Designed miniproteins, single chains, continued (2). Designs and how they scored, part 99

Each design is a single chain, and the fold is of that chain. pLDDT is the mean over its residues in the fold that is shown.

## One batch from the design tools (miniprotein)

Design m7633
Fold by ESMFold2-Fast:
Structure m7633 (fold): chain A 118 residues (1-118)
Amino acid sequence: MRAEQERIIRLGLQFEAAVLEEVAREFERLGREELARRAREAAEAIGAEPTEGAKELARRLVASLHSEEQLEALFETHRQIGELMRAALEADDATRARVAEALRGFFAGLGIGPEDVE
């Protein structure tokens, strides 16, 4: 169902926005002002308001990093994923279904079941 796929993609976008905002804060803490600005711009471009659950998961993800190189790689990866998810909301049914299924697998791996996205 389209509505279910859109809900899962929107949950993904909320998580990506939370990750990019946490990445921006960490870059700012490290004095990397240009990267912090770019990460905030990427979060704003997603246009999704993060839930408290998404913010908590994003904090854990960023806290698990051990180097600035890992932080830069995380930023680039999640920037690309966020752009793909936004495109999927306006894409054909097959593309939207594939992105929604990938996100279900990802959230299931984090212990988030179907009941958590109803």
Scores: mean pLDDT 78

Design m7634
Fold by ESMFold2-Fast:
Structure m7634 (fold): chain A 111 residues (1-111)
Amino acid sequence: ADEYLNNKDLEKAIEELEKRLKENPEDAEAWYKLGLAYYAQKKYEEAIEYFEKAAEILEGKEKANALYLLGLAYYKQKKYEKAIEYYEKAIEVDPNFELAKNNLEIAKEKL
């Protein structure tokens, strides 16, 4: 598909996820996927909001993934102290989260 069709598919996916959340606000997968969709569009403020909602509901490794993505979104905004905070929270939930540990060190070098 061309760029136009890809953008239309993304808009449709967002509308479907928003409909899921109107029916079930506890649908952590829908919050997580909305965060990913907005992150892909470089809409980091909205992505942060949605990943925060997902992280509040999710547990274990899935929660660590949402916290890691919060760190990435803050890093993209050059909010390195916030990125560090969320990478550390992801590691606290999953101590073997190598990607979060690597990005934590990268973010610390930006301070």
Scores: mean pLDDT 86

Design m7635
Fold by ESMFold2-Fast:
Structure m7635 (fold): chain A 55 residues (1-55)
Amino acid sequence: GKEEEIKKLEEEMEKLEREGVLAVIQGDQARLAELQARIAEIKEKLKELDPSYTG
C-alpha cells in the first residue's frame, strides 16, 4: 500500500542523507549537489503520497 511506498522512500532518503554527510567530510561538492537533488525528488514524491507531509 501507500504506507509501504512511503517507508521505502524514507529509507532511501536516509541512505542519501548519510552519503551527503560523507560527501561534506570529503569535500565532494559535485556528489553533494547530486544527493541533494535526489533527496528533493524523494520529498516531492512523499508530498504526492501524503499531502500533509511538510518535510
Scores: mean pLDDT 80

Design m7636
Fold by ESMFold2-Fast:
Structure m7636 (fold): chain A 70 residues (1-70)
Amino acid sequence: MKTFTVSAEVKTDSEALYALGNDGKLSQASTAKRGETATATLVGADNIKKAILTSREEGVVEEKEVKTED
């Protein structure tokens, strides 16, 4: 099993970050205060494919692909 971490800067306190694995495994939500970096950790995925940043107002506001370190 592998552990993957993704990070994104939070623009508002209502944003949540998720890590999505190649096989569709989804991390638990991670939140941080505005201007801080949120980190989401995905455990047990083979690969990570994208980070998904959501907000309560707009839903998905950012998706970007993430490369694994290992």
Scores: mean pLDDT 69

Design m7637
Fold by ESMFold2-Fast:
Structure m7637 (fold): chain A 66 residues (1-66)
Amino acid sequence: SLDQNKDLREAIIEQARANLALFEKYGAQYLSDEELAELRERFRAELEELLRLGLISEEEVEELLA
């Protein structure tokens, strides 16, 4: 049962990182400044939730939001 939870946690972290990579690569090309600000806030909330769940470190949150 622990292996299943580990795989799910790794998938959640990988999905969050993939979403941030897409934002970095395409954000300015396809989104307005207002939409970018809203997306940044949503990503911040997502990373804070992952931090609360113990899935990422505080340092990783700071690095991903830099």
Scores: mean pLDDT 71

Design m7638
Fold by ESMFold2-Fast:
Structure m7638 (fold): chain A 69 residues (1-69)
Amino acid sequence: LPEQEVTAPAPVEEVVVPLRHVPAARIAEELAGRFPGTEFVADEARQSVVIRGPGAAAVEPLVRAMDVP
C-alpha cells in the first residue's frame, strides 16, 4: 500500500486552553472580536477554550494572560 507523506502547507491548528479564573464564554467572546479569522469555542463543562485556525498557538499565551483573578 503506498504511503502518503504529505502535510498541508497551512495545517489547521487546534489548541485547548484550560481556564481557572475566567469563564470560557467570556474569553471566547472577547477574542472573537479581536481575531475574527480564528474560531473560539467555549467549553464550560471542561472550563476551557478551544482555539481553531492558523495561528491558534500564537493566541494561546493571550488566553492564558487573560485567565487571571
Scores: mean pLDDT 72

Design m7639
Fold by ESMFold2-Fast:
Structure m7639 (fold): chain A 114 residues (1-114)
Amino acid sequence: ARTAALEREALEALDRAAALSEDREVVEEAAEAFGEALLAVQRGDLEAAEEHVRRLEELAERAETEAGRLLARAMAELARGRVAEAQGDLEAATAHYEEALRLAREALELAERA
């Protein structure tokens, strides 16, 4: 399905951008918050998932590099996509996954130039 393909592409771009990022502290904290958000969605705890998404947005604001900011924002959008999908809102999920992919690709381009 289109939604699943967008999620997969966003995750691949995020993984590559994270590996190349110089903002290691933000990347490590963002990866932890992102993982917790996905686990919360899997458990059906959408309130906890939203708390972890807020943590990702806070990490984006604290990032010292533009690549780190975009990476944390991409993770937040991907997590929002998973929350929307869990709620049955496939249109919102698709929009969040498209934004996550856009942000992740931009982060990857910036990280590759560093």
Scores: mean pLDDT 84

Design m7640
Fold by ESMFold2-Fast:
Structure m7640 (fold): chain A 56 residues (1-56)
Amino acid sequence: MSEKKIAEIHSEMLKKGKELVEQSLKEGSDEETINKRAEEMGRLHREGKKKMEELR
């Protein structure tokens, strides 16, 4: 097993999460709110990655 795999899964989930956010945007959701949320998801990904490195 590898911590790297966990980090990659997390990254994939974040990417798919963004795709869902774009779908919501297409449905006419508040675009500004969605955009800001996407940025925060990016921050959360970085935080998660850092914590995963500590998983050792």
Scores: mean pLDDT 66

Design m7641
Fold by ESMFold2-Fast:
Structure m7641 (fold): chain A 75 residues (1-75)
Amino acid sequence: AEKFIEKGEEAEKAGDLVGAALHYALAGGQYDKEGNYEKAAELYERAARLLEEAGLTGSAAELRNVAKELREKAK
């Protein structure tokens, strides 16, 4: 999970918004599998913001829905 976050941060600094979003989404998927729903939701929300900034509003909305569902599981 941490390695995907590092790759996401590197891509974000390089201006690769889509690549950064992909890495954060992969990290979120790993935390989801581990049952850490709060951290998974945070990573999907971060990925969604980057996708929206890149103009991929549909993909961003999809990740926001996943994050919302994960936050409900975390309660």
Scores: mean pLDDT 84

Design m7642
Fold by ESMFold2-Fast:
Structure m7642 (fold): chain A 74 residues (1-74)
Amino acid sequence: SKEVEEMKEKARELRRESLFESASLTLQGMLELVKKDKEEGRKLVEEYSKKALEIDEEGRREAEKLIKEAEELK
């Protein structure tokens, strides 16, 4: 149904947004590594990587939940 298709598209959009945000945080950490002392840069990479992982995992869970709900509507 159209409702199922719209829910799946919303899940894809949420996942896409979480992946872009995760990638952005990872890249920002890498840029800080280039600008800072190696020790400080490594800590920043670790912090941004952790945030990126959390956002990636949250987006995955939300997308999976929407897909499951869409499948149950069939």
Scores: mean pLDDT 80

Design m7643
Fold by ESMFold2-Fast:
Structure m7643 (fold): chain A 91 residues (1-91)
Amino acid sequence: MEFKLDPEVAKELAARREELREKARRLIREETAALGEAAPEVEELLLRALDLLLEAVEAAAAGDLEKARELIEEARRVAEEAARLEEEALA
């Protein structure tokens, strides 16, 4: 199986990471605004989960599937924490 990308493709994905991060940050901020006082904390957790997922994509592109898996698992935990805070803020 080809999990290894060409160096140029890996570099292009890394450059696109910042663009995707900025776009997702905007969307997360808009979505969390409805949570009121909980919005900043939920925003921070969702942005952290996004950063971990983008790092996982970079690790996978470099062929480090073990690192990619660890980053995905960590992103899952952070996203679950954000979801709990969102649920409590809406209750």
Scores: mean pLDDT 75

Design m7644
Fold by ESMFold2-Fast:
Structure m7644 (fold): chain A 70 residues (1-70)
Amino acid sequence: MLAAALAELEALDARVVAEGRRLVAAGREREARRLHVEGLREAARILAAAGLDELAAAARAQAAAWEARL
């Protein structure tokens, strides 16, 4: 169900932003960047569960590209 998937993605984004902000405030910027990569992987799982396989693949590719720069 697309609406449910979008709500889960919105909740995920809110959690990642809030926790990332706390990590940056604590001087843990590398961990904040890793959190963003894991957020993209979790987003891919949510998208795949909703049947949005192309978007899930794109999110996984983005996560891999960002991880390569960590």
Scores: mean pLDDT 83

Design m7645
Fold by ESMFold2-Fast:
Structure m7645 (fold): chain A 64 residues (1-64)
Amino acid sequence: MEAIENLKKAVDALKAGNKEEAIEYFRKASELGVENAFGALRLVEAGKYDQALALAENTIKILE
């Protein structure tokens, strides 16, 4: 699923410290209908990276 691929790319970007790239991928996943991806994007903007990672990883597990 394209949505899961964008979530995985966002997680990889966050782990690499590429916050702007992570926001872009979370936005793409949100546009594909993943509401939790918008939540993760907001957490990144707020500097809550660990919470954003946990939300994204849990969402990937639910969608798989």
Scores: mean pLDDT 83

Design m7646
Fold by ESMFold2-Fast:
Structure m7646 (fold): chain A 55 residues (1-55)
Amino acid sequence: SFEEELKELEKLSKEEQLIRARDYYTRAVFDPSLTEEERKRLRELAEKIVERILK
């Protein structure tokens, strides 16, 4: 689930989480093979990672 994936990401360092968030956002914008729902999910994951780190 979305919540489970976010929880697993919390186990990573801040640097690794930011790298993952950047990868998710880049993929959501530029990967033509993804559906709109998949793009939205990746963007939301990236945004939640950044929001949590900046808390």
Scores: mean pLDDT 79

Design m7647
Fold by ESMFold2-Fast:
Structure m7647 (fold): chain A 98 residues (1-98)
Amino acid sequence: KEEIEKLRFEAYLVEGRIALKNGDYDKAIEYFEKAIELAKDLGWKARAYSYLGEVYFKKGELDKAIEYYRKAIELYKQSGGKIPDRVKKLLEEAEKAK
């Protein structure tokens, strides 16, 4: 069950990232929200929230981007996992753009 759910989670992240790359922000948001709903652990949710933040950053919605990046970092800390440097850099970039 968890293995199949992880594959679906990863598929939603891939589809979301493709939509984000193509500028289809509404589709990207939909896929990342589906990934968040499917996520069984805090690390999975953190990854999905970090991509959701990236969508809002590209849309110029800096407050929402910062909110989602901070949520991702909080979830990574709660999971006991390492916070990806990419997420830290994206948060810093969004804060500097304010």
Scores: mean pLDDT 85

Design m7648
Fold by ESMFold2-Fast:
Structure m7648 (fold): chain A 116 residues (1-116)
Amino acid sequence: SAAEAALRAAQQAAARTSLRDLAREAKREVERLLEEGLSREEALERVAERFGIDVEVVELLIEYAENESEEVLRRLAERLEALVEEGRANPADLALLSLVYAALGDLERAGAIGAA
């Protein structure tokens, strides 16, 4: 129905806004640590530890902050899916995967992870 389509669109838009805010926060924190004299590797590792997410996921979030593309969202999903498959995903990685699926419009997979 039109109402269901509107609700799905609103949920996807909300997820994209939340992901944008998180990506910008991650970028800002890395930039702050670089200004404090940390190396890029040390800054990425520190932000990954604080957020409870994988370091490569932090790098992809920064890329998303700089260029909000579906291609970057798919790469985020692929990295997070790999962490889940390997049994290496933290609770924050799972929450982020749910958000990335929602941002891609895959509300069924987003809901399935959020319910776990």
Scores: mean pLDDT 87

Design m7649
Fold by ESMFold2-Fast:
Structure m7649 (fold): chain A 57 residues (1-57)
Amino acid sequence: SEELKKELLKAIADVLRAIGDLFEAERRGASEEEIAALEKRLEEAREKLKEIEEKLK
């Protein structure tokens, strides 16, 4: 459905954003606490993407 396609694109964008944020934080030497929080956000974004991909099957 068009709704699921929009959700898929949003989920992909969220994953890419999380990857970028984590990369930038690591590059600037962010704290272990900040890195851990960003890793958690990336994990959550990846799980959401998997959930939507399963709905498309």
Scores: mean pLDDT 85

Design m7650
Fold by ESMFold2-Fast:
Structure m7650 (fold): chain A 111 residues (1-111)
Amino acid sequence: MAPPVLDKGTAEAILSLTDEERERIVERATDGLVKLGAPESKREEIRKLVREAVDYLREAAKATLNGDYEASAKAVQKALDYIRKAAELAGVSPETAALVFGRALQEEIER
């Protein structure tokens, strides 16, 4: 299954995020996963995985704006791999973790 490619509008929105806004996404997604039943002792491990996912989405956004859709798709796949690892630590499905992460990202972009 081919990984999704970020469109230009989403890529521009992601690259416009400040360091503080990216940290809010990381904290909001981490809090969402912990609220779903992840042990508090795993919060730091989940936060690290979520931060890696944000970093790879930023790389995907850069690739999209450069017209490198293959590199963008690979970076999106890396971001999803980190979200899947966070899901395993949280004891939730990858789909649930992706929804939590996507909601955190969307809430910050729509501000």
Scores: mean pLDDT 84

Design m7651
Fold by ESMFold2-Fast:
Structure m7651 (fold): chain A 66 residues (1-66)
Amino acid sequence: MDELKEKILELLKRARLPASAAELAKALGVSQSAVSRALNELKKEGKVEKRTVQVGDKTVTLYQAA
């Protein structure tokens, strides 16, 4: 889990753009469930911010490095 958290933070910092859990899972070749758990831990640690954006009729959850 710690290695996955580190990789997620690196991707978010490098991209400088918010990313969804699905995008991070695809980029890292891991399950979306694993990424979501790592993101929740990073959010509790204050290392990432969770953003919710309405796009048409859909709600999209994005994550960004704090």
Scores: mean pLDDT 79

Design m7652
Fold by ESMFold2-Fast:
Structure m7652 (fold): chain A 60 residues (1-60)
Amino acid sequence: SVAQGQQLIAQGQQLVQQGKEQLANATTLDEILSAIATILRGIGLMFDGGLLTGEPIPPA
C-alpha cells in the first residue's frame, strides 16, 4: 500500500542518515563495514517503499 511504502521510505532515509554518521566516525574495518551495511539496508528499504507507492523516491 502507499502508506506502507511511505513508512518504508522514511525508515530507509533514517537508516541511511545513521549509517552516514557511523561511517564518518568509523575507525576500524568492522565499523566501516557495519556503517556501509546500514546504508545499504536503508537504500533497500527505500526501494521497497518505492515499489509499493510507485512514486519517486526522495533523496536520502
Scores: mean pLDDT 80

Design m7653
Fold by ESMFold2-Fast:
Structure m7653 (fold): chain A 84 residues (1-84)
Amino acid sequence: ALAEAQARAVAAVRALRAAIAADESLSAETKARVLALLDRAEEAARAGDFAAAIEYVREAMEVAGRPDEGKVLANWIEEVAAAA
């Protein structure tokens, strides 16, 4: 259960990171900040620290100007963690 939850959370954060990296609408400076926060979220998820992963995802997407997208992913990670 925990290992499955960690793998799912890591995969979701990596997918978001890839989408942000490919996003031409973001400035290089904003993109670098968002990717750094998503890298921290991935590390937290790998460690099983879902609370920290959720906070980093929310912060990253606020920096990206997309707080609603951040809330959707954060809520999903919270649901995955609750099922672990």
Scores: mean pLDDT 85

Design m7654
Fold by ESMFold2-Fast:
Structure m7654 (fold): chain A 67 residues (1-67)
Amino acid sequence: MKFKVEGTDEEFEIDEKTLEDLKSGKIPYAEVDGKKYVRSQETGKIYLLDESLSEEAVKQIEKALAK
């Protein structure tokens, strides 16, 4: 499946199983071509996590999604 990366104009392919793992919280992020992506369970949007922003982005997303 193709998904738009929120905050960018990029799309990428992700497997349904990986998406389900993200939704269930089995994995905190999906890694594709060295980039990390997180799916919002509330909005269904996918966010890009940069290497330098990975920890900060996870913390912000945790506050938004895991409340």
Scores: mean pLDDT 62

Design m7655
Fold by ESMFold2-Fast:
Structure m7655 (fold): chain A 64 residues (1-64)
Amino acid sequence: GDLEAARNTLAAAEEALRNGDAATAGAALHESQKILETSTDPEALELARRARELAEEALRKAGV
């Protein structure tokens, strides 16, 4: 469901930020944006917003 997808996306964004993994960060950014556009679950939207912020941070840190 959306909540599980949001949790997985947040975990991927956190891992990408820790590891400097631009590819994983890009994938997490894409998935977080998709959840933000399609979900109506407030908890999933909150997790997706956090995932997007961490993915954007990971990409900035990687020089992308």
Scores: mean pLDDT 86

Design m7656
Fold by ESMFold2-Fast:
Structure m7656 (fold): chain A 96 residues (1-96)
Amino acid sequence: MKELEFEELVALGLMAANVAILTARREGASEEKIAELERLADRFAEAGNAGDAAAMAEEARRLADKVAAIEELPEETREALANTFRRIADQLAELA
């Protein structure tokens, strides 16, 4: 797979976070689970705005773990999103 640039990793991560939040809300996840996803997405965005690849990688890993734990998400969607965040984290770690 092609290496993504920092700005592309920011955009992909925010897009994946929005998909996770909207799908979790639609599938009836608790407000607590949704609020936790929103907090992690905000932290990812903050790190992106600061140009902090290491911080973004850490928040992407947390997003992957959180998404994987949301049982209300369809299994295929949950796996795809978690794997997307893990790939983002790995590529960001290479940039740090």
Scores: mean pLDDT 85

Design m7657
Fold by ESMFold2-Fast:
Structure m7657 (fold): chain A 84 residues (1-84)
Amino acid sequence: MWTKTGAPIEGTIVEKEELEDGTIKLVVQTDDGSKFLVELYGELAEKNRDLKVGDKLVIPEGTYIEVSKDEKYGSKVNVYDEKK
């Protein structure tokens, strides 16, 4: 399932892993203490490879995302570049 965000999704990066294929995996904590997994691929991963633990992640309003189930964090969010 994929959808378009109706509002910005914001949180603090609490874990980061860069995979050999260039995929960036981030664990993001929201203001209420909830966590979710974010995976960035391709050009989005390259644009965001300077992100580190403690940095704020903002997924803007109007972004295309796919939300799937994650066994550890309950939700996994795949982010797509709307401009491409």
Scores: mean pLDDT 73

Design m7658
Fold by ESMFold2-Fast:
Structure m7658 (fold): chain A 86 residues (1-86)
Amino acid sequence: MEEEIFRLLREASEAYRKAVEALQAGDKETARQYVDRLVEIADRLAELGYKELAADIYRTASDIYRQAGDVEKAEELEKKAEELLK
């Protein structure tokens, strides 16, 4: 499990970097693909009991969706992060 967590965090860092690069280049579609990957990783971390890490990644993904113009998905992820930490 420890190796899985480190791999997930590495994948999250890479997906975040690529999403930000795509967003800065004006490629909102590619940015959405990488932020979708961040959400998958956050879902997996939440399942494994790492709720604070998952919530942090959801908030990061929410910010990228908002910058990409997808306000509805951004709000959904903000709520998901809030509910996870209740």
Scores: mean pLDDT 86

Design m7659
Fold by ESMFold2-Fast:
Structure m7659 (fold): chain A 70 residues (1-70)
Amino acid sequence: SAEAEALIAEGHRLAKEGRYREAAELYEQAGDIYAAEGDLFSARLAYHEAGELYRLAGDEERAKRAFARA
């Protein structure tokens, strides 16, 4: 969806700035949108990226939850 794609683009920009937790939250929101739309493949990819970004932010618990949804 255009909304999920916009969130991923913004998250990518935030990640380049080192704002990993904020970037992870946007990827997680994109994953939620894809899942609600039935695009489970794109949801899984977005959750995986959120997990990696939460890990970079030092948020191990949110990283584990994001990876569990991937």
Scores: mean pLDDT 90

Design m7660
Fold by ESMFold2-Fast:
Structure m7660 (fold): chain A 99 residues (1-99)
Amino acid sequence: MEKKIEELKKKAEEHLAKAEEALRAGDLEAALEHAKEAVKIARELAELGALEEAIEILERVAEILEEAARRAEDPELRFELEVELSLTRMELSIVKLEK
């Protein structure tokens, strides 16, 4: 379990770093895709009982998506970012309730 949790944490950090870099470069679509991958990893961590790690990842994803949605000029992309943000916040609430 511990080895799997550490590998997932490292993978999430890689996606979070790429999402933050994409956001800084103005590549909001890439930021969304990396944020989605980080959410998937956070769900796996929560299933393994790593609730604290899952919460930390989901909170960072929410910050990235909120900033990306704020910057998005394309209505379709903004909508996708806002949907993923809402789903991320819902997941965060569920994980916090399980803790």
Scores: mean pLDDT 87

Design m7661
Fold by ESMFold2-Fast:
Structure m7661 (fold): chain A 91 residues (1-91)
Amino acid sequence: EPVPLTPEQRAAIREMAATLRAVGALYELYLDVKRGKASPEVKAAIEAIEKGEKLTPEQRQALLDYARERFGLTDDEIAALEKIIDEIQKK
């Protein structure tokens, strides 16, 4: 039988899994924009990220709402997506 993971190990694995799901969702969202499937607000948000421009709060919220609706992301996965966006936007 598999050795039970500690609560700390389970939390670390869960956070890593949420991060990987968020990365995959961001990539698919980028493809949706390039394929003309995303809303104008989401397209503007992705274009701002590509240009290294800071997202407005409205663009950020539109991007997160689209990811929730489109990919069925959990709150943990949305939190991971926000952290990825913040890291990209660090300048």
Scores: mean pLDDT 80

Design m7662
Fold by ESMFold2-Fast:
Structure m7662 (fold): chain A 69 residues (1-69)
Amino acid sequence: SIDEILELLEKAIEYSKQRKLEEAKKYIEKAVEMIKTLSDEEKKELLRRAQEKSVELGVAVHDLLEYVE
């Protein structure tokens, strides 16, 4: 779900800020796998919701969407 992807990316950002890069990477990898299963409409909704939550999350989602497409 979109909510689960956002939670995974928020955790990745949190671990990254703590310099726990290996843990951050695992959360990013899980989020990428889930993003690959989304329709184009769901990907647009994911980006919109991420941007509404924070700049950091919006940038992270935008970069991942470019990577997986």
Scores: mean pLDDT 84

Design m7663
Fold by ESMFold2-Fast:
Structure m7663 (fold): chain A 118 residues (1-118)
Amino acid sequence: MLRLDVTVIAPEDSKSKKVDAGVAVPPDQRVGEVRVTVISKNKIEVEIDIIAPGSEIRLTVEVTSDAKVTVRVAGGRVLEFKAIGNGKVEVKEITPEEAQKRKVDALGDVRARAEPLP
């Protein structure tokens, strides 16, 4: 399983800021760059480069203590976002089967782009 720890830092009433996120990845999988933009106290935008070249995901999520967001990414991976308070978000990769079983709703806007491989 792959886990990404994302910390969002921005003062209230601040314009959106781009923050480089720290990532911790297991040896069996890699992710590229993760970039987080804070739009407001309760909203962030996350850009994640996945190992496949040209794969990019832009996510705008609402960050609350009880918020849970699950996003499918190009390449068949599934990421789950959890707000853990004080503008912190924990991101975990879960299996597609687990995501189907839960059928969670995404709180936010999702954009994905990837190059298809024949």
Scores: mean pLDDT 43

Design m7664
Fold by ESMFold2-Fast:
Structure m7664 (fold): chain A 81 residues (1-81)
Amino acid sequence: MLPMPSEEEQREVLLRALDRYIERHGETEALRKLKEMVEKKAPFSEISKYAEENLSPEELKELDRVGMEEALRFLEEQAAR
């Protein structure tokens, strides 16, 4: 069974998602600051608040999609070992 990822694991997945999104979309000031917040271990509530304030609904939807792709890949890696 795939366990629910820890906060640390979710943070790693989010960082991967942000890196992948930046590769596709390009680096904006908002994306750079979000990545810095994740790297500095900011609370998810703070990260989420910043994203909602600085990203469009379309950007949030795309980031969520990329995040789901990276989360699934991470869980598959854990299960395949």
Scores: mean pLDDT 76

Design m7665
Fold by ESMFold2-Fast:
Parts: structure tokens; C-alpha cells; sequence
Structure m7665 (fold): chain A 62 residues (1-62)
């Protein structure tokens, strides 16, 4: 579970850097994402969650 959460956070950080988000915004989003992921059920589809997070980042990066 922790390994999957860390993989998602790494992918999210890389995606945000690619979108040009500033370091403070990236740190704030990563903290929120970690909190959300830790509260999800253990049977969560992390690929689906990653897709949703990337869509959210795309929306806020506009």
C-alpha cells in the first residue's frame, strides 16, 4: 500500500513539473493527494485514481 501511494505521488509530482506548476503549489497538492490516498479503501484501483488526479492537475493548471 505505501509503495503504491509513493508511486502515485512520484507520478503526480513529475506530471505537475511537466505542466510547469510552481514548487509551493506542487508541495500543497502532494500533501492533499497523500492524505486522500491514505483514506481510500485498500482495494482501490490506483491507476484509475492516478488518471483522476492528472485530470484535476490539468484543470487547475489552466
Amino acid sequence: REEEIEKILEAVEKYMKDKGLDPETREAILKRVREALENLPEDTDFEKVLKAIKAYIDDIAK
Scores: mean pLDDT 76

Design m7666
Fold by ESMFold2-Fast:
Structure m7666 (fold): chain A 102 residues (1-102)
Amino acid sequence: SLLEKIEEVAAKHGFRLIGVYEEDGMLVIMIKVVDAPADTLTAMLEEIIELLKKAGLAEKSRIIVVSGPAPDEEALRLAREGLPVDPATRTAAFEYVAEPLP
């Protein structure tokens, strides 16, 4: 499935797929940094964006990359609440869109 391919790409680059949900007609893909050098983020994003393009979902997808020591459930909660940084958990969330609207 598409989600299995995204999970494999994330894992290959030292990330982990922690959640996928739909919000406001957009597919939101939540990915957490596990053990990734800084330069692997771009490679991971490019491969996931290509998978989304092949599936016809690029314009309807958001990718949120989360870093920090917070557990996955807490990271998902913070991203859903739109909190880019939580000082209590030291979690940061960065949003990427596969294809920005003009």
Scores: mean pLDDT 69

Design m7667
Fold by ESMFold2-Fast:
Structure m7667 (fold): chain A 70 residues (1-70)
Amino acid sequence: LDELLKELVETAKKIGLDSLDIALVAKALGVLGEAGMSEEERIEKAQKVIDFLKNNPEEAKAIAEKARFG
């Protein structure tokens, strides 16, 4: 999990997103972590966000921008 979270932050930084932007994108994708989730579920959701940022960087930026200012 820690290595995936590190990859998530590094991937976001490469496309100009900070930690708040990551949370906003995760919320928009419906994969934001909830209390009581298993470690396996947290790993799966973190990987989904990483994959989205890598494959759809412009859409991720648009989601973050709209959530902050729209």
Scores: mean pLDDT 75

